# Designed miniproteins, single chains, continued (5): the designs that were tried, part 8

Each design is a single chain, and the fold is of that chain. pLDDT is the mean over its residues in the fold that is shown.

## One batch from the design tools (miniprotein)

Design m16249
Fold by ESMFold2-Fast:
Structure m16249 (fold): chain A 100 residues (1-100)
Amino acid sequence: SIEEAVKEVEEIVKEALEEAERTGDIEAALKKFEKRLLEFIEKLDIPESVKRKMKSSVRGMVERLLEEVKKLSKEEALKAFRAMLKSIVDYIKSVLEEVA
């Protein structure tokens, strides 16, 4: 169900943020988050073309942030990470609502 899918994404986001705050390693937390989210998308019962587009969008967002955080302080990197996580949740919710 959409409700269950949204809850799983929110759990992945929560775990990623907790990892980043606990370790202070935003780059490692980002890479782990990307892997978990791509695995989640692969398990969704939606068309392969939609999965491919979602995976591409997620990879693009993560790649941009990975490049950005190398130039930021730890506090600004964490702030940027939180903003990206919110954008990804909103994006995934939007896609799931369209394919339901």
Scores: mean pLDDT 85

Design m16250
Fold by ESMFold2-Fast:
Structure m16250 (fold): chain A 57 residues (1-57)
Amino acid sequence: AAEEALRRRRIDAAVEAIKTGNLSKEQIAKLAGFDSVEELEAELKERYGKTLEEIRK
C-alpha cells in the first residue's frame, strides 16, 4: 500500500541518518515519523532485527 511505501522510505532515511548522522535518537525518531524513540526501536527490530545502536555499528 502507499502508506507502507511511505513508511519504508521514512525508515530508510532514518537508517541513513543513524549511519552517517550527528542526530540524537529523538531526532531520528522524528525524521522517521515516530512520536518516540521506543516506537522507532520497535520498528527497526521488526524490519531489520536490529536496534538503533546495532545499526550504528
Scores: mean pLDDT 75

Design m16251
Fold by ESMFold2-Fast:
Structure m16251 (fold): chain A 84 residues (1-84)
Amino acid sequence: MELNIEAPSSQLKFALQQAAERAIRLGLQKLNITITAPEETISTEEVALTNQELVRLGEAGIKEVNLEVETASELSKKLRELLG
């Protein structure tokens, strides 16, 4: 099983938290995340929160996360690096 989530960068935290809960319930090992980043700037706090949720998912048994970013910005690149 795999889980697909889509979220704007400003709501990534909430979307990822929901995905984390569902992934844990379903015992899945793969996450596919699509981030829409129409804005040029994203908060470093949102990036940090996203990474924290991914650490929790790894502890729950998720080893691979696929990340797609629809727009390119410096902070979007940083987020992609954190998510792998």
Scores: mean pLDDT 60

Design m16252
Fold by ESMFold2-Fast:
Structure m16252 (fold): chain A 81 residues (1-81)
Amino acid sequence: MTSIMQSQIDVNRDRIGQMRGFIDTGDPDQIQYAIRQGDQMRNNIDVMHDTSVRNNSPQDVVNDISRVRDDVDRVIEQGRS
């Protein structure tokens, strides 16, 4: 369970980096693609957070999931600005 959560956290961090790259192009189509990816990721991260809390995962894992959620929200906001 913990290794699966850590893998998902790492994948989401990589995807956030890719989304920032799309937004930085200034291309409306790439920005919209990044926003759609962020919305999907937000839903998946919320499920990860709920699962980690219910399963009494280590606090550092729960905190990492929360930080990834904040990063997704910030990238979506940057794309919408």
Scores: mean pLDDT 82

Design m16253
Fold by ESMFold2-Fast:
Structure m16253 (fold): chain A 65 residues (1-65)
Amino acid sequence: MLTKEQIEEAEKIAKEAAERNISPSEVKEKLKKEGKSEEFINYTVKILIDIEVDEGIKLIEEAVS
């Protein structure tokens, strides 16, 4: 299991990646290069995808309203 510190770091990275329009694939490659664990990488990517899906759904709903 990830520590609380690792969870907070993953959330920060995911939010920053979303703000910069960095893809999940680019985040995965960057974290691999930095030597992060597979569990940490997978968690960070999952948070980023969740943020992007929520934002995408909101934009679609606003566009078709």
Scores: mean pLDDT 77

Design m16254
Fold by ESMFold2-Fast:
Structure m16254 (fold): chain A 77 residues (1-77)
Amino acid sequence: SEEEEARRLIAEAKKIAEDHKAGKISEEEARKKLEEIYARVQTLSRAVQRRVLAEIAQYLHDNKDDKLLALLEEIAS
């Protein structure tokens, strides 16, 4: 279902942020992984896309991850 896919994509995006913050992946790897997430988000309905992107952006904001938030905004532009 779209709801299951949405939850999975949000969880994967949070994991990318955690791995980047922990130094497990580079900024370049984080960008590529976020681009993959964004491509999959774009296959969802418009309402679900907005919700997923908003939840990911909120998580990054709440966790003071200004770098990945800026990357997400750049990718989504």
Scores: mean pLDDT 87

Design m16255
Fold by ESMFold2-Fast:
Structure m16255 (fold): chain A 75 residues (1-75)
Amino acid sequence: VSEEELEREIAVAMATIKAAVAELAAKRNPEDAELLREAADAWEAAARTLEAAGADPALVAEYRAKAEEYRAKAE
């Protein structure tokens, strides 16, 4: 495992964990538009990180779909 490969894996893991935590907060407070927006932003950031890492386009699309879902719930 190269240093660059490990760095990429850590970036993906961190972005995904951040998105999952934001989603959990939004699920606990489903009427809080700010938390729903934070979840949407976090999933979009995770999708961008996956895309930059060369991840499966289907997985990137899944993360973007989550972001879109939470963005819709916020408005």
Scores: mean pLDDT 83

Design m16256
Fold by ESMFold2-Fast:
Structure m16256 (fold): chain A 89 residues (1-89)
Amino acid sequence: SMKELEEFAKKLKELSDELLKGTVTDQAYGEGMRLLTRFMLDAGDSVEKIEEELERLKEQLRALTPEQQIQVRQAFQDALDRLEAERAA
């Protein structure tokens, strides 16, 4: 839904900003991942696909430089935009 998309985008931005500052908390990270999971489930993706993607992103986030964090944020936004465009069509 639009509300879930907006909430996810907000939490993703918060996670990105905190990672860039080196202040990411377990709480903020966990909340962002929870919102991403919920959004993907509501979009109709399979549980297995969602779990694989989240695990990869989780590992990526731990190894990221600030520059890579921006790339991950953009990739998430692009993926959400594609899902929204597909639903609108």
Scores: mean pLDDT 54

Design m16257
Fold by ESMFold2-Fast:
Structure m16257 (fold): chain A 100 residues (1-100)
Amino acid sequence: KKRQEIIAKRKKMNELIEETKKRLHELFDQARQASPEERERLIDEAAKLFVETYKKLKEISPAAEYLFNKLMLEILDEIRKRFGVEEADRFFEKVQELLK
């Protein structure tokens, strides 16, 4: 019984993370074609989506914090590589603001 509950929660968390990654990639692809002003808005939208995912993960499991921190590092590295350090910093600051 307990083992089946753990497996079900892990599957649900993985599905949520993969769907979130897909939606984040769509936003980043839009940001690549956008003006600087629209890019900032899309990065803010990505930060909101990311925080919503964290809240949903917390409803599923206490492991949510570890998975969220790991995903944060992956997303920050991707933004830095695609756009730059300033855009990565903006994403991080917006996530911190929304978590308060």
Scores: mean pLDDT 83

Design m16258
Fold by ESMFold2-Fast:
Structure m16258 (fold): chain A 55 residues (1-55)
Amino acid sequence: AAAAERERLLKEFALIAEYMEEMNKIKTLDKPQQEAKVKELQKRMLEKRKEIEKE
């Protein structure tokens, strides 16, 4: 359905916005914390993307 596709796109835009905000916060941290947080964020974003695709 076209409506479901539109909602999926909106969720993907929201994920991109969330990713950008989190990356800006991560940049203010020390390098070891940045690396750990980037990996956590990437894993979390991948999982959220898969959930959106599953819906």
Scores: mean pLDDT 77

Design m16259
Fold by ESMFold2-Fast:
Structure m16259 (fold): chain A 98 residues (1-98)
Amino acid sequence: MKIKKISRESIAKLLDEQMDRLVARIREYEAQLKAEGKKLFDPENKELFDEMVEAAATLIHLATLRAALPSMSEEDLYKELKRFVEKNPLLKDIKIEE
């Protein structure tokens, strides 16, 4: 995803789209576990559990940024979003342009 102009609306849209994707991914993991009759906390499911934890943590961070949107400057929001995207492996495919 490309952000061509730093605006509160563009940042809000990006956050909403990424949150929706993460919610969908978490639901897919839950559906897979349920279909296979597996329990989330079984040691054999560690990789899937770790992926769900990472997705949930990312979702919480995005929700926190979304909640802060009305009180932060567009410059500060862009800096936090850029830092978060650069450090988060689930968001590595997002390209932020100046």
Scores: mean pLDDT 71

Design m16260
Fold by ESMFold2-Fast:
Structure m16260 (fold): chain A 94 residues (1-94)
Amino acid sequence: SARQRWYDEVYARIKKLVEDYKEGKISLEEAKEGILALVEEARTREELRAFEDALLRVYIEATSETDDEEFIKALKELVEEAGKRLRELLAELE
């Protein structure tokens, strides 16, 4: 339940940042900063893996619901940047 609770929380927070960006409530840079700040809250390999799963889920759901090429491209850049940070943190964990 603790892992499920973390996953559900991270999924909801990532989804809100992506939706706020899509609606023009925040900039792409603010969305990136928000997601990167969430990545830094993860402290274990299990939490980093849950973050990776939640991020991928939000990406798939958001891109499946739109033909907006600019939004899809921006979201891909955001996911690639967050993915790079996740890989760096995972590499620091044995």
Scores: mean pLDDT 84

Design m16261
Fold by ESMFold2-Fast:
Structure m16261 (fold): chain A 96 residues (1-96)
Amino acid sequence: NRAEELARQAREYIKQGDYATAIMQAAGLAFLGADDLAREILEELGFSERAKEALLKAARALPSLTEEELQKAASVAIKEELKILKENNIVGQPKV
């Protein structure tokens, strides 16, 4: 189905080194309600639990009228959140 196909595409992007697109696909999975699949993709990207929760929370907070608009807005918000998390050494590290 759509969620499983999106997850499969995200894993292909990870293999290709296109992490930005993989993150965007994970945001799309969250909007479709496929939280478990979204978390799996973020885990494969090496995100800490804190970073995964922050990105999923940011994705859900964005208002939009269409799935495509939500994915675009989430992609932008996730990139900004990821930058902040990396600067604070949260991404790729476990909670201490």
Scores: mean pLDDT 65

Design m16262
Fold by ESMFold2-Fast:
Structure m16262 (fold): chain A 99 residues (1-99)
Amino acid sequence: SMAAQRAAELRALEEGIEKNLELLVKAANAGEGERELIEEAIKNSNSISKKLLEALVKYIKGETTLEELLEVAKEAAANPDQEPASPEEIKKWLEEIKK
């Protein structure tokens, strides 16, 4: 049961990353009206890796490219040892996007 639970958690993390990445990328390329979609996508996420969250922040600030963000997302999905972002880190990221 432990191995099955871990496999399910990893799949949920990967699915959450893919769904949130698609929504966040779309919202980041849209106008200010889409900020609520970014917030909703993250709040409804089961988890997101810290490395992916940092890449998303850089992308939204214009400090990196979409291609670089997608490579980080693929790496996070492929590596089960990726540290998940804490709820507090996600809240700080949301507050930075609002400003």
Scores: mean pLDDT 57

Design m16263
Fold by ESMFold2-Fast:
Structure m16263 (fold): chain A 70 residues (1-70)
Amino acid sequence: GKRIEEAYRRVRAAVEMFRAGDRERALAVIVETLSTLSEEERQEILTRVGKEFPEKEVQDLLVRAYILAS
């Protein structure tokens, strides 16, 4: 749905922010985005973004954001 596509775009933009060196802001944006989602929606977004960005640093970022949003 629209909410999940908007969440995907926000998390993806935050990953690009992280890659540009703004690590703390990227984490905060992902945490905020995941906090607006159900558990099922969080898993869908994390799976989708994780497949697009297989780098270990990005995987670590996504795991930390998930823990903080829980």
Scores: mean pLDDT 87

Design m16264
Fold by ESMFold2-Fast:
Structure m16264 (fold): chain A 85 residues (1-85)
Amino acid sequence: SAGEKLIEIGRKGLAGKITAEQVLDQLQQLEKTTSGRDGLAVGVAAGLAGISVGVGKIAKDPEFAQRLAGQAALNSGRALLEGEL
C-alpha cells in the first residue's frame, strides 16, 4: 500500500540509509502512481521533504534534513494507514 511504502521510505531516511534528496525522489516517484487520498498523503510528504532538502542546504546540516524528510514520510504513511487523512 502507499501508506506502507511511505513508512518504508521514512524509516530508510531516519536510519540514514538514504539522503533527504533520495527521500524526496522516492516520494516523487510514488506520487506518479498514486491518486485520491493516497496521492494527497504522498504529495504532502513530498512537499515537506522538499522543504527539508532546502533547510538542510541553508543550515549545512544534511543529517537534520534527512531526519526531517524521513519523519515527514513516516508520519504521512502512519496517518494514511490510521485513516487520519
Scores: mean pLDDT 86

Design m16265
Fold by ESMFold2-Fast:
Structure m16265 (fold): chain A 108 residues (1-108)
Amino acid sequence: ENRKYATEKIGEAAARADEAYRRDPSNLDAKREAVLHAAIGEVAGRNADKSKEEMDKAIEETRKRLSTREGVLEAARRILDDVKAGTLPAVSRAGIEAAQALLKEAEK
């Protein structure tokens, strides 16, 4: 049951990341929203062994951290580090592309 809930949350997060990025890939807010949803999917994956209540709490704490530009950039870096390490939960390709684009813009 908990594993099924985690899988559903990961799938929802991936779909929302794809939707956010596709709305306007050139828009910084769309990229930030895509990274937020990708990070939520990652948190759900890491908490797949936890109760529904604990997972919902972890997701909510993640949303609070990513309410700032700094928090979103940290999440983007983590997504790319996890891609390199091969440790990512099922994160959408759009979420990964949004993370890459957001970090590249932050370098300017």
Scores: mean pLDDT 74

Design m16266
Fold by ESMFold2-Fast:
Structure m16266 (fold): chain A 66 residues (1-66)
Amino acid sequence: PPPSPLVAALDEALRARDREGIRRHLTALRREDPALVERVLPLFVEFLEQVGRTDLAALLRELAAE
């Protein structure tokens, strides 16, 4: 399935290592659909680890825990 525009914005902020952008997009996603975030976030972290972006996976996990 195609990514949500908010998920795409989150991915872009992650790759830019924009901590504030990541927080903003996570907050927007959780406000819009908290159930989607709980379902998709672990899969996104797993995907980042599988493609060798363990640094981005760690950053997303850190900021998502706030």
Scores: mean pLDDT 77

Design m16267
Fold by ESMFold2-Fast:
Structure m16267 (fold): chain A 90 residues (1-90)
Amino acid sequence: SIAELEARLRALLRESRELARELLSLPIEDRELLNRIIALALRVIGLEFDLELLQKQNLSDAQRQAQLQRLLAEAERLLRELRELLAELK
């Protein structure tokens, strides 16, 4: 359902925000690595904003489901990238 997709997306974004905060708290001296972490954090913020905008739009159920599925796929890729990067820095 639309509600289930939205709940899954919110959960992934919450985990992504926590991981991004953890990465940003690390004492990173490498500029390229720091820029990569910042770029990932900005992508989390962007997806959160896209979800908030989607909530305010008057869309058909089909359009809303399609947009939620797109955002969910993007959030899943982002979460994977965040997890992989954090694992590399252990």
Scores: mean pLDDT 88

Design m16268
Fold by ESMFold2-Fast:
Structure m16268 (fold): chain A 84 residues (1-84)
Amino acid sequence: LSELLTLYTTADAMARLMKKQGRDSISTRELADELGVSQSTASEALKMLEKAGIVTRNADGTYALNEEAYAELRDKYFELLEKM
């Protein structure tokens, strides 16, 4: 459950940052700065999202959001909150 919360809140912050910047990808540092966390914390969250298929790591080290997987994660997160 706390893992799902971390995944959702990180993906949501990433989506908001991408819309704010008008870009399709973000760096670990940009996400860390937006969340107010260390780069190591942001890196671990992004690795969890990549393992879950919600983000893809580009050759340049930036991450792109899989919009379909993100939508499924959002729906699953809210379903679990309603059930608890």
Scores: mean pLDDT 79

Design m16269
Fold by ESMFold2-Fast:
Structure m16269 (fold): chain A 64 residues (1-64)
Amino acid sequence: EIPEALVDTAAKLRAIGYEIEGEIQGKPEEGRKKAQDFLAETEKNREENIKRVKEHIEQLLKER
């Protein structure tokens, strides 16, 4: 479903961002560790993140 896809896609994009930032700063291992830690944390909070995304979408739809 869309909320699940949005949460999963956003998490992956942010993890890629951490890896790229690490490469730019000359600390690629630090960036990869930060990406892995972030993905582990988002997996633990996946259901809560999905709930928040659903609530945000409902709010946006009611603004129309």
Scores: mean pLDDT 78

Design m16270
Fold by ESMFold2-Fast:
Structure m16270 (fold): chain A 94 residues (1-94)
Amino acid sequence: MMDYVRTAGDYMIRAADLLQQGQTTAARQYLQRASSYLEQAGYDDMAQNVRQLSQSSDTQTAAQTIRQAGILLRDGRVDDATQILQQGVQQIQQ
């Protein structure tokens, strides 16, 4: 049985590290994989929020949000991760 949610979390944590290092192209590749895994798990809204954060010019806010959500997903805390991603998207749209 594939653990899509935890795998997505691991990719998101790696992507956040890459964003903080200014490696935006590599980070976006990891976030695209994370989003695909979230869609396979049935979390389409969460996948869309991850994609929106990946396109943000506020890379520091995006990296922090993605890292926190990734840690929560790795721990299986899906509802908490959903809230963190939604808050991060609202923050970058202001």
Scores: mean pLDDT 85

Design m16271
Fold by ESMFold2-Fast:
Structure m16271 (fold): chain A 75 residues (1-75)
Amino acid sequence: SKEEELKKKIKEKLEEQKRILDRIRAFLTEKGFSPEQIQALLAHAQEQFRQMLISELSKEYGVKQDEIEKLLEEL
């Protein structure tokens, strides 16, 4: 179903975002950022990625952003 396909896409995108965040963490650690600074920057990046994902999937599947947000909350 469309919902099952969306859930699969969301999971794939969340896994890719996790890999990106892990790489950002490693980079910031190598640059000598404090653990507190790294956590703040990663939290900001994660929120930006979430907003981008909602927007992209809403456009791709022609569904409302609220529907994508509900699917994210169910995962």
Scores: mean pLDDT 82

Design m16272
Fold by ESMFold2-Fast:
Structure m16272 (fold): chain A 60 residues (1-60)
Amino acid sequence: SMRQWLDDQAKRYAELTKKVSPDLAGTVMNFVQMGKYYSLIDKEKAKEYFDLADALIKSA
């Protein structure tokens, strides 16, 4: 289900952020929370937030 996929994505980002600075990790997790919030409301906006989280992890 979409909700289960979102929970799995949040856990994945939590693991990825263990390897980056605490400040960057906080920002990434904020984007992930916004992505989860919008996932069932506005899929395009949810994708934007997950893309921002991915971009920050790649820039670390």
Scores: mean pLDDT 80

Design m16273
Fold by ESMFold2-Fast:
Structure m16273 (fold): chain A 66 residues (1-66)
Amino acid sequence: SIEEAVKKLMEKFPQLSREEARNAVLAAITLIKEFGEEVALAMLLSTGKFSEEEARYIVEIAKELL
């Protein structure tokens, strides 16, 4: 579920708020469906809100929800 993905993301990166984590997961799902994994990763990184490690993990957990 999205809620479980958000919990996993916050456990690995406790600096992220629940709202930030939830929005990131939802955005990644949408971007992967529309443009694919590589574009989703690039767009998350372009926000300046996530490290490369955070963005890669967000994409990974979003893929598990597809």
Scores: mean pLDDT 85

Design m16274
Fold by ESMFold2-Fast:
Parts: sequence; C-alpha cells; structure tokens
Structure m16274 (fold): chain A 82 residues (1-82)
Amino acid sequence: LSDEEYKLSQESMNEAISFVMDEVEKRTGVKRPVGDVLGDGEGLALFMERFSELLEEKGLTDMAEMARETAELLRELLKKRE
C-alpha cells in the first residue's frame, strides 16, 4: 500500500463508521456505543458493506472487493443463526 492508498482507506473507514452508527440509531431508535454496534454481526456487516462502497468510489478496487467478501461472509453467518 502507498501512503496515499492508506490515507484514503482510513478516510473511508471513518466515514463508514459514522454511517453505520447513524443507520443503527435510526433503525433501533437507540444510540449505542460504537463497540457494541460493530461487535454485533448486523452492525459489522453494514460497516463492511459501506466501507466497500467508499473504497470503490476512491478507486481502491482490490480493498473494496475484500471488504465486500467479508460482508458476504458475515451475512451468511447471520443467516445460520436463524
């Protein structure tokens, strides 16, 4: 990774965290700590989905693909909980 790619990935991560915190609060009506939101499978999956989108927008396609695959895996694990 170049320093520029690292910076863009950190910006994308921070934006994705902000998005998922707002989205979970909107869906549940409850403001939860970031650790609880990202520690939950649904919150983590939402984070990875948004992170992938933001990375793709910035041209970090390989990183976006990895984040998307992680989100898909998390969604599969959530389905198995039934």
Scores: mean pLDDT 78

Design m16275
Fold by ESMFold2-Fast:
Structure m16275 (fold): chain A 70 residues (1-70)
Amino acid sequence: SMEAAKLLARRYKEAGKRPDISTLALVLKMPVQNEEEAELKEWSQKQLDYLLEHTSSEAARKLIEKELAG
């Protein structure tokens, strides 16, 4: 559920933590309806960018690339 992904991303952001790659990618695919959702989408993009730059896992990198493409 897109709404569940949004709720999860909000809770993780508030806790100073990162949700899973699939949750972040789902948030990026959502239409923006207000300023808070735009900020959440931008935060989620920055989290995925950080993971791409800092992960040594080829599997994680491929997962991020696949989620961003589809």
Scores: mean pLDDT 78

Design m16276
Fold by ESMFold2-Fast:
Structure m16276 (fold): chain A 76 residues (1-76)
Amino acid sequence: EKLEEFKKKAKELQEKLDELEKKDPSLKYERLKDSGTRLPKESFDKAKEVLGGVKEITSEEFMEASLKYGKELAEA
């Protein structure tokens, strides 16, 4: 359920990022393995760190990492 909601929000974000990239193609993004969804590289790198340094991330893994990162920030 939350994964499907995350994917829908990620697609909306992708459309906004497409508009920004048209204006500034130097913006750096990386893609999720399963959906091809583009995310800011900083957010992607943080998710990779939270998941233990994985090379590729799916939408499900990114959502899980985002939840773990939020918990770490609350505990720190």
Scores: mean pLDDT 65

Design m16277
Fold by ESMFold2-Fast:
Structure m16277 (fold): chain A 78 residues (1-78)
Amino acid sequence: VASEAERKVALGLEFWTLLREKGIVSPTTSKEEFIERLKEAGLNLSDENLELLYNGQVNLLSDEDFAVLEAFTKKLKA
């Protein structure tokens, strides 16, 4: 049943949209800049997990790390 993976993909899309709208990322943002900017913005994930986010692989996050991403995404909306 793909419902959990579908929810993770949907949040990943929302997260990337908000990052662009808030100016945290640009079309020229490198992986290294992406990781640095997210850490500065307060996303407390490992470098490995931030690299997964850069590659659009949100579905590979653990449930605990995914909860951290959800909380961060909600803060970006506020």
Scores: mean pLDDT 78

Design m16278
Fold by ESMFold2-Fast:
Structure m16278 (fold): chain A 72 residues (1-72)
Amino acid sequence: HMKLTPEQREFVIRYAEHDLRRWKAEGRVTDEQAAELEKLIEEMRKNKDDQEKFDSILERYRALMAAADAAA
């Protein structure tokens, strides 16, 4: 698996925040799914300096985004 630099991790967090806001505006996620995804984004931000924890949380975030997209 690819290791992200600290700058790349910050970039990922910002884009995740923007993507989730857009998906909420488009009705692509439920309020419950949005809350869960927002929690994961917050966890990524808290762990941005811990590569292994960040990668683990990002994988969970991506899995939930994919599940939400499939359920729409």
Scores: mean pLDDT 79

Design m16279
Fold by ESMFold2-Fast:
Structure m16279 (fold): chain A 79 residues (1-79)
Amino acid sequence: MEEVKRMKELLERLTEEALKLNADDEEKRKEIEELKKKALEKLKEFEKTKDPKALAEAIGQILRIIGIIIQAELEKKKK
C-alpha cells in the first residue's frame, strides 16, 4: 500500500498548488477542497476493498485538480 501513500502525498501537493493559484477565488477553492475530499475517500475505499473502480475514481478526482491548475496558469497568462 506504499503506492496509496504516494498518491495521497501527490494529492496533497497538487491541492496546495491549486489553492495557491486560486487564492483570490473562494468558489474555486471550495471546488478544489471538495475534489480532494472525494479523492481521499476513494483512496481509502481502495485500501479497504482493492476495487480498481475506487482507484479509477480517485485518479479521476486528481486529474480534475490538475485541470484546475492548468486552467489557472492559462488564465494568469491572459490577465
Scores: mean pLDDT 81

Design m16280
Fold by ESMFold2-Fast:
Structure m16280 (fold): chain A 70 residues (1-70)
Amino acid sequence: SALEEAERYVRERRYDEARRLLLELIDGGADPKAIEDLLVRLSIEFADDPEVQALVRELGAALRAAFPPA
């Protein structure tokens, strides 16, 4: 799946590819809960990686902007 590909990019330190793919999924109206769950998981697993933490913050903000609470 595209989410599995994005996770693989993060593990390979291909943050630009991961960011692009996740932003495309957010813009395309993919399941926001699945994206949120991935970002939470990455934040926990890579808690000591500042690049992953920055990516999670950026994408979390984009996700919240695209799917604001009703």
Scores: mean pLDDT 83

Design m16281
Fold by ESMFold2-Fast:
Structure m16281 (fold): chain A 98 residues (1-98)
Amino acid sequence: MEELRKEAQRLIDEVRQLANEGKYDEAVEKAIEGIRRLAEKLGLSQETVDRIIAKAKEEADKTYEELKKYMSPEAAKRQAVFVFAQTAADLLLEEAEK
């Protein structure tokens, strides 16, 4: 668990760096690729991985729609990418604890 949490945190940090550089598409691709690789190490099914990614995307989309009312579209996109990576990592760690 400790090693998995460290790998997940490293992935989140890499995604945050790309998003802070304005590379939102690359940040999302990095998050998806990282989550799939971590899930493979855990022996999770493709169905479980797809559900994690879908839920993370749903939460990110909600974050973007809410925040774009109060901040610039660029700032809202950056926050949505952070929520995507964090939600996907949290859900992956939850599955690992089962």
Scores: mean pLDDT 84

Design m16282
Fold by ESMFold2-Fast:
Structure m16282 (fold): chain A 74 residues (1-74)
Amino acid sequence: EVYDSLALLAEAYANLMRKKADEAEKQGKTDQSELYRKAANLYREAADYYRKGEIQKANELFNEADKLVEEAEK
């Protein structure tokens, strides 16, 4: 309820990461594509936990996703 906005933000990040994964795949960048897909899944899980009100777990998953995005962009 109260964290619906955080869940929507996490879903938006998941959608963006899927788009980046598709673009990387089209360019033959398989490793980068896999990192973006894994990040997208973690952002989606974070959104689920935000909806459940499990904020600490949601923040952990969101932070893990951020680290994968950083790795993909190095």
Scores: mean pLDDT 85

Design m16283
Fold by ESMFold2-Fast:
Structure m16283 (fold): chain A 97 residues (1-97)
Amino acid sequence: MLEVVVVDKETEEELKEEIKKKFLEEGYPEEEAELLAETALYQAGALAVARELGLETGPLSEIVLELAEIVKKNKVGLEPVEEVEKRMQELAEKWRK
């Protein structure tokens, strides 16, 4: 079920609003927070793996960790974050510099 991301519109909006709220609390303007929330939703796996590997990505990393927890609760059209992170980490380790 990898590479298949089919999220119910309601679930997607809920996730975006949650992430957007976090960015607003971090001091980002409304427009930027909305774009960052959308980016975080679609880049969750890559950013979560980067965080796991000890790379710093700023506030976006914290949002991705929050998103991971939300994804676990919903399990709607999204792969389990742990499975995605493990797979991405294995790939990253193979090409680690």
Scores: mean pLDDT 53

